# Ledger of designs, part 78: designed miniproteins, single chains

Each design is a single chain, and the fold is of that chain. pLDDT is the mean over its residues in the fold that is shown.

## One batch from the design tools (miniprotein)

Design m2704
Fold by ESMFold2-Fast:
Structure m2704 (fold): chain A 70 residues (1-70)
Amino acid sequence: PVSKTYKVYLLDVKDGKITEVKATFTVTGPDEEIVKKAEELKKKYKADFVVVVSEELNPNEKKLLETIKK
């Protein structure tokens, strides 16, 4: 498995709205470890919600896809 870098956002939610960003972490590892780490961080910080965003959205591939869509 290839190691990838992700940003993990720990969020508090009240009445269906995000009320606070409790913490943001940068985690590097294989996808399986990223998921486990995100869940551990959610439990440790007692966040209502966790969002994992991959930094592997390659900006060059995004630009190529935008060019092809036209």
Scores: mean pLDDT 69

Design m2705
Fold by ESMFold2-Fast:
Structure m2705 (fold): chain A 81 residues (1-81)
Amino acid sequence: MKKEELQKKADEYFKKAKEYTDKAINSTSVEEAKQYLGEAAKYADEAIKYAREVSPQQARDIQKEANELLDKAFEALAKLK
């Protein structure tokens, strides 16, 4: 795969990770939040994987942002009943 295609895939998957993280944070049930969080983590892993094929620095940057997003989602989940 061309580096440009890998970078596009990394960005696309990271965008999906953000979308599912937002859905998890805005969820009103623990069950629903867990399902969205699982999808967010899955897409974050794919984004990091493609970013690593482009450069180690891009992978580190995406991993840091992904960890921050997931931490916020876990904090929101902990506040749900």
Scores: mean pLDDT 81

Design m2706
Fold by ESMFold2-Fast:
Structure m2706 (fold): chain A 81 residues (1-81)
Amino acid sequence: TEAEEEAREAAREADEAARAAKDPEAAFGAGTAAGLALIAVGVARATGAPVEEAARRAAEKARRAAEAARAGDGKAALEAA
């Protein structure tokens, strides 16, 4: 679905931001958000939650974490995850 594709795309962006991050806190925040975005659909299906809403929320969090990590804001990256 479109929401699932968006979540995968956001996960990739967050993973790239994590790998580029010089700050360990920023790297961990962005990396965690990337991992959560990749599994969001599976978790939603397993728990009976709305799949599209879970995917969209995960994509939003991953993108926020990626932006914070690129800005060098480790705290914001962790909060976004």
Scores: mean pLDDT 82

Design m2707
Fold by ESMFold2-Fast:
Structure m2707 (fold): chain A 83 residues (1-83)
Amino acid sequence: SAAEQAFIEAAGEEGLKIFEEGTSVLSLPMEEVMKKLEELSERARAEGLRLFGDEAVAEAAAEAVISVPLEKFLKLALLGRLA
């Protein structure tokens, strides 16, 4: 999304690492996936707050980081039940 791209560009290397870890989380066991998503959300919130000094922007960054990996995870889980 545009918000994800803006966060990555503003956060630089750290933002890129957070999103890269988000995409790789789908290879982990379910319990570890949820813990990793919480960790990434907290890191994105902290980084957003550091860059913008705005709690609303920090929360938007936290949501954006986990939304796509979570959606992909749910789709893969559904496909696994149908395969």
Scores: mean pLDDT 66

Design m2708
Fold by ESMFold2-Fast:
Structure m2708 (fold): chain A 85 residues (1-85)
Amino acid sequence: SLEELLKTDPEKAIKLLLEIATNSKDENEIKKAIDLLYKYYVEKGEPRSGLTMLRVILHELKRNKASEELIEYVEKKIEELKKLI
């Protein structure tokens, strides 16, 4: 699983999660990728790195005309990361 890959090879897992979040056509897959990235950066104590990553994802989702629900989902995660900085 990608969650296990984050524990064993985080650099590879992050690249794969970013690819899913920016290129997948399945919004449920995108939400799961965002959740794993969010959890990883929070648990590592790196909310600033997480914020940078989620902002890149948000930009690509807006470019790809993702649903309002998905855009709001990512914006809420960004708001939570901002509170940790």
Scores: mean pLDDT 88

Design m2709
Fold by ESMFold2-Fast:
Order: structure tokens, then sequence, then C-alpha cells
Structure m2709 (fold): chain A 74 residues (1-74)
């Protein structure tokens, strides 16, 4: 999903990731990233011009969810 793509990029760094970098790394439009970030508001937050995990606990939870998710297309 678009949310999983965003979480994967955020998991590679502890620094806030700019929207432009999220677009480049995921191949998603800015609108798609904005929607994904809004749906992920429980685990991520906008900070210093970018997106970052709300806490280390939120990061760990997101990483476990990514490991357990299987994407079934259609």
Amino acid sequence: SNEDAVLKVLSKTSAPVPYSELMKETGLSRGAINRAVRRLRDVVVSFDGGVVFKSEAARERAQKELANKKVVPE
C-alpha cells in the first residue's frame, strides 16, 4: 500500500524525510503521500518540513506491521 511504502522509507532514517524525497523514493504523487501521512497520523507526524515517526515505540510498531503484511494485489 501507499502507507507501507512511506513507512519503509521512514524506517531507513531517524531524521525527518522531506515530501520531495518521499515522492522520489516511493514514486508516489504528492497527493498520494499527503493521504498516506494523514492515514498514518497515529504513528507519524510532520516536523521541520518533513515526516518523522512520533516515537521509537511507533517506529517499532510500524516495522512489525510491515514485516507481517502481505500485499495481495486486487
Scores: mean pLDDT 75

Design m2710
Fold by ESMFold2-Fast:
Parts: sequence; C-alpha cells; structure tokens
Structure m2710 (fold): chain A 78 residues (1-78)
Amino acid sequence: ATKEQIEEAKKLLEQAIEYLRQGLDALQRGDSVTAQQYAQKSYDLAKKAAEIGTGPIKDFAEKVAKAAQTVARQAQSL
C-alpha cells in the first residue's frame, strides 16, 4: 500500500467511527430512522477503508463495519 492509500484508509475509518457513534446515540434515543442512516454511512465508509487498508487498519475497519451492521439491525427492530 502507498502512503496515500494508508492515509485515505485512516481518514475513511475516522469518519466511519464518527458515524457509528452518531448511530449509537440515535439508537439510544429510539430514533430508528436516524440510527439506520448513520449505521449505513458508517458501514459504507468502514468497508471502503477495509478495501484500501492493510494490516491493523484493515482489521479495525472490518470490526467497525460489523458494529455498524449490528446497529442497523437493532434500529430495524425498534
């Protein structure tokens, strides 16, 4: 991976984590629509970070993507 790819993966991962936190906050408030929206944004960015990232960054991005899927599933059951 190039330095540019590593930096882009980090940036996408940071954005994914931010959206995941917003999704969790919405889920805690019982806001199903907002929780699903942020969970989907987090998943898409985390998946992209995992595709271009390597090693620990890829592994962490895959974990964030799984967490986002869990938030989305919980939001659908509200």
Scores: mean pLDDT 86

Design m2711
Fold by ESMFold2-Fast:
Structure m2711 (fold): chain A 94 residues (1-94)
Amino acid sequence: MEELAREMAERATRLAAELLGSSPEELSRRLVEEGERFYEVGPEIAIRALSEATDYVARHGTPEHTRGAIAALFTLTVRLAEETAREIRERRLE
């Protein structure tokens, strides 16, 4: 079970990286770096919500659904984070 979940996560990350034109390793590194910035913009509540959503998909999806759903959630997460950061900068809330 744990090995299957890891394989699905790896495949989903690879798919998301390919969709974005990046390598999985580079994407993971970028997410860590951007995560620190997102923590300043969208604190622990947003990070926790995204973590819970990812865990839910990993637990309840089939391999095929999990790959698609994680890739979609990842793409949505990146876009929402970018939009949120832009809105905060425009509003000068920081």
Scores: mean pLDDT 53

Design m2712
Fold by ESMFold2-Fast:
Structure m2712 (fold): chain A 76 residues (1-76)
Amino acid sequence: SGKEEAIRYLEKAKEIVEEKAPKEVAERVSAGLDRLIAAVGAATQPFEVELPEIEELPKDVKEEVQKLLDEANKAL
């Protein structure tokens, strides 16, 4: 299903953030991703994935995470 696929992309984004971002930034961005995963799971209407905390990430990590957010939106 689209929701399950989107959640897998968001979980992969969380893994990348936890592995590659500074610990304090990783904590805030991971919390944002956890909120998105919960929101996608609970959604009954079309949902657009947005993560404001992504701006705190280093450029290379941000680009990897943004690609996964784009894939999550495409799956929904």
Scores: mean pLDDT 82

Design m2713
Fold by ESMFold2-Fast:
Structure m2713 (fold): chain A 89 residues (1-89)
Amino acid sequence: MDSAELLLEDPEKAIELALKEFEEIAEKMEKEELEEELERLKRILSQYEAVEEELKKRAKELGKEEAYEMIPYVVELYKKMIEIIEKKL
């Protein structure tokens, strides 16, 4: 199943699967790789958080409410990925 389709049909399961795969990858990372990935994820998360409210407003104005329903799940995914790395550092 396409990851995007799974996220729309079962966002909780999509997040769980992505987190399990990420945890397995993180277990194999060196400290320097973990630090670089942490900075990358924090940058992505900051961008999503900064635009979340604006994206919700625009999606509602365009009659595309479904588009912003995915944003909270993406934010949750990145927050949990950051927690996984921070626990290993």
Scores: mean pLDDT 74

Design m2714
Fold by ESMFold2-Fast:
Parts: C-alpha cells; sequence; structure tokens
Structure m2714 (fold): chain A 80 residues (1-80)
C-alpha cells in the first residue's frame, strides 16, 4: 500500500539526514540511489523491502548501527 512506501521514504529521509550530519557522503549517496529505485517503483512492496534491507546492511558496514536497527525494525513491520 501507499503507507509502506511513505514510511520507507520517511525512514530513508532520516537516514540521509544522519549521514549528512555525520559527513558520511558515501552512505548518503548510497541511500539516495536506493531511494531513487524505490521512487521508480512505488507499488512494489518486495522491492521496497529489498532496498531498505540493502541500506540497513550498508549502514551497519559504515558503523551506523542506529540506522541499521531502525530500518530492520521497519522491514519487520512491513512484512508482518
Amino acid sequence: SKMEFIMALAALGLAKMRAYVLKDYDLLDYIAEKEAEMLANPDDVELIIEKLREVAEKAEEAGDYSTAESLRKLIKEIEE
């Protein structure tokens, strides 16, 4: 539904703001790329989950455990 898409966009927006404040421009660019893929396919819930999972993994690799945890929690809410 549109709600899952809106929640995903909001979560990625917060993740981008965090990356920007921390000057992690590689993570910021990665999140923006995944957000663009989601914007092209707003009704594809499986794609939204995939892109959120990819961003969570990248955030964890970058040491941003708060973003990774928040996105994984959102994925669980969308899947349930």
Scores: mean pLDDT 85

Design m2715
Fold by ESMFold2-Fast:
Structure m2715 (fold): chain A 84 residues (1-84)
Amino acid sequence: MKVEVGETVTVTFTGLPDGEYTLVVTLTNEDGTKYTAVTPVTATDGKATLTIGNFPFVGTLELVLRDKDGKEVASATVEVVANK
């Protein structure tokens, strides 16, 4: 999946037990610098939907969803590309 600098993308995780999760977002830019953010996410009716984006620079985005016990239950990778 790709997202342009300054744009947003909607990510949906499915097949989840209802409850609270933690999303760990790591953006690695082209020089190898890593930026990590942690966001609480609630799953309802087997899914969790969130909008991510508005990144100021290109890089690789890693999404890791962890349950209440810290277990990784889902992951995704998004490439942040330059705007036209």
Scores: mean pLDDT 77

Design m2716
Fold by ESMFold2-Fast:
Structure m2716 (fold): chain A 79 residues (1-79)
Amino acid sequence: MEEREERRRKEELRREAERAREELRRYLEEANRLEEQAREALKESKERARELIMESASLSVKAIHAASLALSNEKEVER
């Protein structure tokens, strides 16, 4: 009886890990886009470029957090 519940739990953890990976990819894509905008903004204003870089950095931190959650969930599935 418990073996079926453990398998369901592992499948739920797998789905959560996949969602976290998709969020990670989206955050990284947005961060890259903001970096490109920052490089273009450097031609007009260093201050505007800094703001865009800081926003990109914030998204990168969120991406790292999402990656950490995905890795933790995968590690629990391996156990």
Scores: mean pLDDT 74

Design m2717
Fold by ESMFold2-Fast:
Structure m2717 (fold): chain A 83 residues (1-83)
Amino acid sequence: MTEEEKREAMLEVLRIAKEKGVKASEKAIKLLSEKVGLKREEIEELGGLSDEVAETLFRYLELNPESSVQEIVDVGRAMLTPG
């Protein structure tokens, strides 16, 4: 996955999180800034992610570097809709 594809996947997950009313944690803001270059203000405006969701998504990317944008979005959606 390219850096541009990572950014695209994370932006879509942030959009889903915004619809669910999820706010960014400090750890999620740091991970998103370091891994995909998103600014703090942009993350907070777009909805943000919890520590658990952010860590799970980046761990999934590290274990599955050939993952598609859709696969990352699906993992994020599953974490944001636990039941």
Scores: mean pLDDT 75

Design m2718
Fold by ESMFold2-Fast:
Structure m2718 (fold): chain A 90 residues (1-90)
Amino acid sequence: SLSPRVKAFLALLKDADLDLLFSMGDHDGDGTISREEFRTMVTFLSMLYSDRIPPLTEEEIEELFDAFDTDGDGTISRAEFVAAHTRYSA
């Protein structure tokens, strides 16, 4: 299971525009988000919400990436991103 802080972070994004969020991570437009792109995106988003939750640790960001990277290939596809958001924002 995800840590309470990671769950709180995901709850802040439950009503977010998934297209916008994915575009923030998918810098090269190849349709996937790398671990480094994901880290950059999550760090930026956690900074925007720092008044509600403390910044996520490196370990928490890795937990979140692994939760989204369902097939374990080291990248997050759009399908995995949508599925994970749906799973964790319910």
Scores: mean pLDDT 76

Design m2719
Fold by ESMFold2-Fast:
Structure m2719 (fold): chain A 68 residues (1-68)
Amino acid sequence: SALDVYTAYQQVQQLREQAQRDPSLAPQAAQVEQQNRDLVDLQRQSQASGRRFAEEHRERVRREALLS
């Protein structure tokens, strides 16, 4: 769910803040944060695609009903 993704993002942000105090952890924290950003972007794209598909399907059904 969106809440689960948000919780994971918060945990990554906390780890990144800890890495700012320990520079040796910075590259690892940056990599994990990038992976999480990519995951959030994919989820948003999936939700947008789902909404467009549902709207197109609804419009098609409406047109078929008017022609029958």
Scores: mean pLDDT 73

Design m2720
Fold by ESMFold2-Fast:
Structure m2720 (fold): chain A 55 residues (1-55)
Amino acid sequence: MERTKALIEAANEAGKELQKRLEEEGKGDSPPTFEQIKEMVEIYEKKKAELLKKL
């Protein structure tokens, strides 16, 4: 069950970082491109793997 909690935290942290990056890098009201969405998934997977390894 610890892994489930880590996954939730990873998702929350990835979401916050993505929002900040989109605001700073995009600097506009442009919707994210498909490529940017892929980056979101990569960030989430990286955070997930990192937290799971720490367990």
Scores: mean pLDDT 68

Design m2721
Fold by ESMFold2-Fast:
Parts: sequence; C-alpha cells; structure tokens
Structure m2721 (fold): chain A 84 residues (1-84)
Amino acid sequence: GAYEAGRAAAEGRGPTDEQIESAGKDANVDPETGAGFAMAGAVKALAGYTIEEAAQHGADSGTRAGVPREAAYIAGKKGAEAAK
C-alpha cells in the first residue's frame, strides 16, 4: 500500500521515478496512467507479492478504472520487476 511505497522511497529501496515512467511507457498508455500502474505493481512486489500476483492485481484494478486490462497488467508487471 501507500505506507510500503513511502517507506521504500525514503530508504531508496524502491524503483526510481524514471524506472516507473519507463515501465509505464512499455504498456502503451499515457505516461501518467502507465506510471500509476507501474508504481502499484512495484508497491505489491515490495510488500512480498510475486511479480505475477502484482501484475494481476494491477490488471484487475485497471479494468475497474476503465484502463485496458493488458496495459495495466504490463505496467504493473514492469513496475514489480523494477522493484525486485
């Protein structure tokens, strides 16, 4: 969640803003939307979820928000990979 993301950022342990933006671009959506799902995937990976679990969680959340499932999955997966 937000607490894990904030703690990881404060410790320099999570992915950089540039890594999150790059991961979002790979999903072929607007940079802000892609970065959001990439960060969500990174947060789940830092919380101990597998890359696949983080990506599927992002895909489910993206679908509910009207973002294409594949794009949210790719962004979340890339963000989770950057955090490992």
Scores: mean pLDDT 69

Design m2722
Fold by ESMFold2-Fast:
Structure m2722 (fold): chain A 74 residues (1-74)
Amino acid sequence: SRKDQLRDQAVEIVSRAGRLAQEADTPEALELWNQILSQYQQFMQLYDQNAPISTLQQQLQQLQQLYDQLVALA
């Protein structure tokens, strides 16, 4: 389903972010990683509550933005 695809994308972002944060090993990278984890937890709560696709897409875009900031630090 589309919601399952969005969940899979969120999981992939978090997995990649964790690796980047570990490699960067800076306070700034750790702060962004903590923000990514917080947003991911919010996404998963909304996913578990069967939130609308539009809501999940907005949360995924926020995760992507934080991930892009982390990539820029590396």
Scores: mean pLDDT 89

Design m2723
Fold by ESMFold2-Fast:
Structure m2723 (fold): chain A 73 residues (1-73)
Amino acid sequence: MEKLKEVEEKLLSLPGVIDARVEEKDGILYVTLGVERPLTAEEALQIVKLVEEITGKPASQIVFDWVVGPLPP
């Protein structure tokens, strides 16, 4: 899906983001970020809102997680 690629590219353009992984499974969008430093609650909420804008999916269908450092292969 082209929108998943768009989300991934947009997230990678954010300051402090070093990795992004976006997957869709059974109507739920799984978004995982590798970041340089811990995200604040406000930063995490803003990222979820950005994903909602790009995909049209409500936050209830988006699972967002982040880790400090690169994502595992």
Scores: mean pLDDT 80

Design m2724
Fold by ESMFold2-Fast:
Structure m2724 (fold): chain A 67 residues (1-67)
Amino acid sequence: GSAGVAGARAAAEAGAAGDAEGAKRLGIQSPHDTRGGEAVAAGAGAADGAEAGDPKAFYQGSLRAAE
């Protein structure tokens, strides 16, 4: 599980960085959906949080797998 998260996280980040247009669009949408993001984080039971929640959880798992 954890090792797989490292690969998926890197791919998602690389894709977002490569897609400047997508990043800009998401940026302007983020302020409008800020409450949605907060609600998802507060839910914490949607899909174990790591997958559907915040990407920061992916980094925590990736660090453990890398070590």
Scores: mean pLDDT 47

Design m2725
Fold by ESMFold2-Fast:
Structure m2725 (fold): chain A 96 residues (1-96)
Amino acid sequence: SASATLSVSSSPIQVSVSAGATLRVTVTNTASDTVTVTVTLQDTNGNVVAEASATLAPGESATFTFTVTSGGTYTVDVITDNAAVGATFDVTVTPV
């Protein structure tokens, strides 16, 4: 498995996945305020292939699950409605 923890103010993470793989993205709100998080999955051409959002209270986590039909390198981008607040995320690739 590949796992990475990154602040949402950092550059997007690239992950290599096989066709039919499940990609799990766990986002934790480390800020003192409620934030809305949007997770975007992009292919190598920059096309958005999946997007999901959740509203997280302080200390809450949400897990987003994406299934990819084509193998390749994908970009996981995590955006908050307040980019000044620190949030962490884990990207876990589950093999099929």
Scores: mean pLDDT 73

Design m2726
Fold by ESMFold2-Fast:
Structure m2726 (fold): chain A 97 residues (1-97)
Amino acid sequence: SAELEAVLAEVEARLRAGDAAGAAAVVAAAVAALTDPEAAVELTERAYELALALGRPEAALAIVTAAARAMAALDLSLEQINRLIALQLRAIGELLD
């Protein structure tokens, strides 16, 4: 959607400016506004991949951690929870290399 692309553009701008905390806050706010768990997880995955593509694994970890916290009120499936855990583990692996 146009709204989703606008959120991702803001995330990219903050990541390029070196503002990992601001990028994570933008994702968390966008996720908190969503009622669809799948849309929230997909937005998180896209923002996470963007941070990794920009060489920012610390920002990728901050994004998925903040987004998962913002999704606490959503009824996530086990598959959706496992997707978020996989993103966190991958970001930690990138930081250790």
Scores: mean pLDDT 87

Design m2727
Fold by ESMFold2-Fast:
Structure m2727 (fold): chain A 145 residues (1-145)
Amino acid sequence: SMILQELEELRAEAERRNDTELLAAIDRLEAHLASGRRDPSAWVAASTLLEPAIERGHQALAREAIRLIQSQNDPFALRGVLLRALEVAIEAGQEEIALEILDELETLELSDGDILILERLKELAEEKGMEEVVERLEELIRRAK
């Protein structure tokens, strides 16, 4: 499993840094994946793992983390998480992850405040030379206005 491989890579880094919170999140998500049953607390681990996964280009882990967060059925919290995840992906140069996050954002109803965030993220994506991310952000902003 690509997710398990990416978790092993994060575990090795977290152990070197003595990052006990990240290690606890890795343990919880590994237990959830091994059980074959939905752990209602897995989204807490996913929330801790999302930004570290994106920063390192762990696309499969980032995708699974977003799915677990989505399982809470809280669209207001999800919008904030996805906007922050998009910012992290653009800053880290993770274009493919940024495009997957945009696919998810396109399914949500956006507020005026969210549009202001997207305008800033478009400027960041332009600075990073992410042409497809810029085009997708322009389309999303136009549809939301």
Scores: mean pLDDT 89

Design m2728
Fold by ESMFold2-Fast:
Structure m2728 (fold): chain A 66 residues (1-66)
Amino acid sequence: SREEQLRKLGIALKEIGELGQRHNLTPQQVREIARKVVDYLDKNPDASEEEVLKYVRELIEEVLRR
């Protein structure tokens, strides 16, 4: 549902914000991660909150390895 998708997006954006601040990510890096998460949610409407958060953490780890 739209409600469930919006809730999962909200949880993901909060995690991106918190981890982005903690790891001193640039605004460009934060936008890149947010864009990929939005795309992931669109392609995976049945993804759980845990799976979405795992994907967020994997994206942040990938950016930190650059």
Scores: mean pLDDT 86

Design m2729
Fold by ESMFold2-Fast:
Structure m2729 (fold): chain A 96 residues (1-96)
Amino acid sequence: DAMEVLRRRFAEFYGVDVQRITDALNEPDQAKSSQLFSEILSKELDTVSETDEDRARSYTLRLVVTGELPTQADLDAYRAAGLEALAALAEELLAA
C-alpha cells in the first residue's frame, strides 16, 4: 500500500512515531485530523533546505496532506532532473 510506505517515510523524515501518523489519518473528524497533523508538524517546522534529501522530506509532507501520490510521469521527470532522493521515494511509492 503506497499510503503505508508514504506514512513510514514521513515518520522517518520528521522523527515521529508511525502510529501517530496512522491515528491522524484514520481520524474520522476532518477538523480533528487536521489538528493532529498540525501538532505533528509544529514540533518539526525547521526543515526548509535545498538538499535533495530535504526536498524529499518536504515532498512527503505535501503528499501526506493532499493524499496525492506521484505518477510514473513524475518519477520519469525526477530521474531526468537528477533528483535522486525524490526519484527513489516516487519509485518506492509506485511499487507499493
Scores: mean pLDDT 67

Design m2730
Fold by ESMFold2-Fast:
Structure m2730 (fold): chain A 68 residues (1-68)
Amino acid sequence: SRDQRRQQLAQLVRDAMNEALKAGLSQDQLDRFGQRASEIVARALADPSTTLEQVRRELQEVLRETLE
């Protein structure tokens, strides 16, 4: 269902934000990461063909880019 998908996407974002916080990102890095994560989730909500695994991989890629 849409509610299940929304909840699963929210969990992926929470997991990624928790990793970012544990990695010691600066306030500027956290803000930038959060903005990009929001865009990824918005796209996934608009496109039901986007898999949760694709979203997870994209969030991990953005986190790695932010840490570099």
Scores: mean pLDDT 84

Design m2731
Fold by ESMFold2-Fast:
Structure m2731 (fold): chain A 73 residues (1-73)
Amino acid sequence: MKLEQAQKIADEIAAATPGVASAEVKVEGKTISVEVSAEDTSPEALAAARKASEKVKEALQKAFPDAEVKLGL
C-alpha cells in the first residue's frame, strides 16, 4: 500500500514534467527512496529531472510525514 501510493505520486509528477522519462520509488521500512530519470542528457532534461525530484520529495514527505524521504538509491 505505502509503495503503491508513493509510486503513484512519483509517476504523476514525472508524467507532468516535460523532459522526465520516469520516476522509481523504493520503500524500506520507514525510508522512501526516489530516483527520477531524465529523458536525455541535455541541460534542460537534467534540470527538469532535478525539479521533479524536489517536487516528488516534497509530495512524499507531506503524504508520509513519519517517513524519511531520500533522493537516489
Scores: mean pLDDT 80

Design m2732
Fold by ESMFold2-Fast:
Structure m2732 (fold): chain A 103 residues (1-103)
Amino acid sequence: MEEEYYKKAKEILDKVFEELGIPDDVRAELKAYFDSKTPEYYKDLYEEAKERGVPFEALVLAEIAVHLAKLGRTDLANRVVEMAAKIDPTVAEIAKALIEEIK
């Protein structure tokens, strides 16, 4: 049950890697970050998406974008925000605000 959301989150991460041509070192950092999260983390993220009435995929993209910004890759973070905006503009604006708070 929780593992289903983890699998979906990893599929979204792989889609980002393919569409944006993410460098291998950055891919390793993002994979490590996602693997550091428990299945319960992704279930909680799914429940948050349901409560807010937003797509789970948009929240996963927002998390990827924020983490890319924390890695100093604001260029890639902004491109992931563009992907999120195509799914849910509100979640994309939240991700953009969080990125601006990082630096």
Scores: mean pLDDT 83

Design m2733
Fold by ESMFold2-Fast:
Structure m2733 (fold): chain A 81 residues (1-81)
Amino acid sequence: MSLLEILKEMGRELTELIEELIKQGKSREEMVEALRKKIEELTKKYTEEYPEYADEIRKWAEDLLANAESLVELERKELEE
């Protein structure tokens, strides 16, 4: 896989998680905690599978963790219609 394919796959899994939690009626705080945990799990998985991209994957994950609340808010707004 290319770096872009890895990042897209990680992003897809995070988006699916948030969407599912919104459908379950979870609070913003619960979604943020779940998102942070998922980012950490995916980062560990993909850095182990693709050590050549480990630094790039970690930087991407750090940016997402810093913006976790904003990411949850954006996904909620997209699903409100």
Scores: mean pLDDT 80

Design m2734
Fold by ESMFold2-Fast:
Structure m2734 (fold): chain A 88 residues (1-88)
Amino acid sequence: REKKKEEFKEALRNSDEEKAIEIINNGLSKDELKEVLLELGYDESIVDEKLSKMSLKEVAKEAAVQFGVARKLREIGDEIDEELEKRK
């Protein structure tokens, strides 16, 4: 149980949507998914709303994408700043 939650957390952090879905297909429960999302800093109200409207796989996909987007936005911001400095 704990090993599945840790693997899932790592998959989300790495933005590995396929791995996250595979872990859910292999028996990660709704409660375990919620616990992981709360540990990753999501608000309980947001997690509960998503789980009421979406499947576990869709919620996991969104979380993985959000982690990837947040990291990429940070990286892109840094790259834009560097490129602007080079063009000055």
Scores: mean pLDDT 73

Design m2735
Fold by ESMFold2-Fast:
Structure m2735 (fold): chain A 78 residues (1-78)
Amino acid sequence: MQQTSQQWSDQIMRRYGIRDGDDQDTIRRIVRDRPMTPVERRIIRRSRNGQQFRDMMTQYYIQQSQDGQRDARRIFDR
């Protein structure tokens, strides 16, 4: 769902204190002080600014949600 992916990415942004206008150096400084998952660290390394980080995290969540729905359907849709 569109709203769910946006809520999740907004929560991640607020958790780390990253804003859409933050540049790559600002983001790297912020993440040095925060515990992060390997996936979040990989996305940050590829992000040039906060907006790109938000967009990539949103896409990652959407992809995970689609994969999770497929797995659930295979297990429970019988």
Scores: mean pLDDT 70

Design m2736
Fold by ESMFold2-Fast:
Structure m2736 (fold): chain A 93 residues (1-93)
Amino acid sequence: MEEEIRRLILEAILENEELSEKIIDYIYRNSPDDVVLTRHTILEKVAEALARILVREGYSPADVREIITRDRERFEELLERAVEEVIRELHER
């Protein structure tokens, strides 16, 4: 279930170049200088973090598909939460 949700999120981010660039740019600006991450690794970490949040909050893969397809504002709000979680994890290492 979590892996299916992660895959859906990652695919949605990769299909949207503007969204991918926003995520990558924000993480680079807010990450420790010593952290070297590829663009793809950043997007994978964000998708993983969001999948964990959504599973914890009781979302199904069907709910996630609906949000991605029909509620872009909500999807971007959820991504913001995941991005902040990734930044927090990078600073704790």
Scores: mean pLDDT 82

Design m2737
Fold by ESMFold2-Fast:
Structure m2737 (fold): chain A 95 residues (1-95)
Amino acid sequence: EEEKELEMAKKLYENITRDNLIAMGKIAITALNQLDTPEARKLAEELQKEIDELVKDPSEENFKRMLEVLKKAFDFIYEKEKDPIARLMRKALEL
């Protein structure tokens, strides 16, 4: 019974994971650019490179690298801005 729910959840996750990560990445880049610091700019550049790599090759390795950089970006935004949206987005990445 529970097996069927897990199978459906996995299928939904697989279908939207790339697009969701790219969308979250663009949101994070916008927030980082608004901070206007050299550290934020470097993170935005790192995140953009991971988006470009994921778009070229949606491999599991590229998904993992994107997820790691995206978590770093939202943690940075939250620490600088104390933005509750950044906290919520970081939490969503755990699902």
Scores: mean pLDDT 74

Design m2738
Fold by ESMFold2-Fast:
Structure m2738 (fold): chain A 64 residues (1-64)
Amino acid sequence: VDLARQGLHAASEGDRERAIDLLVQAGLPEDTARALADAILAATEAGDYQRQLALGQQVIDLAS
């Protein structure tokens, strides 16, 4: 969960590669980590805070 939260923070800052690395370390498959990191970056760029929260919850649930 801690690594997943760090990955979410990296994605929110636009650090795609660090986000993917941390999410994989948290136990997500690499393809899922890439897809979620890309979705979070896109939601952040769009200012879609509700989607950012929903994607963050998906990451936490998958890392549990």
Scores: mean pLDDT 82

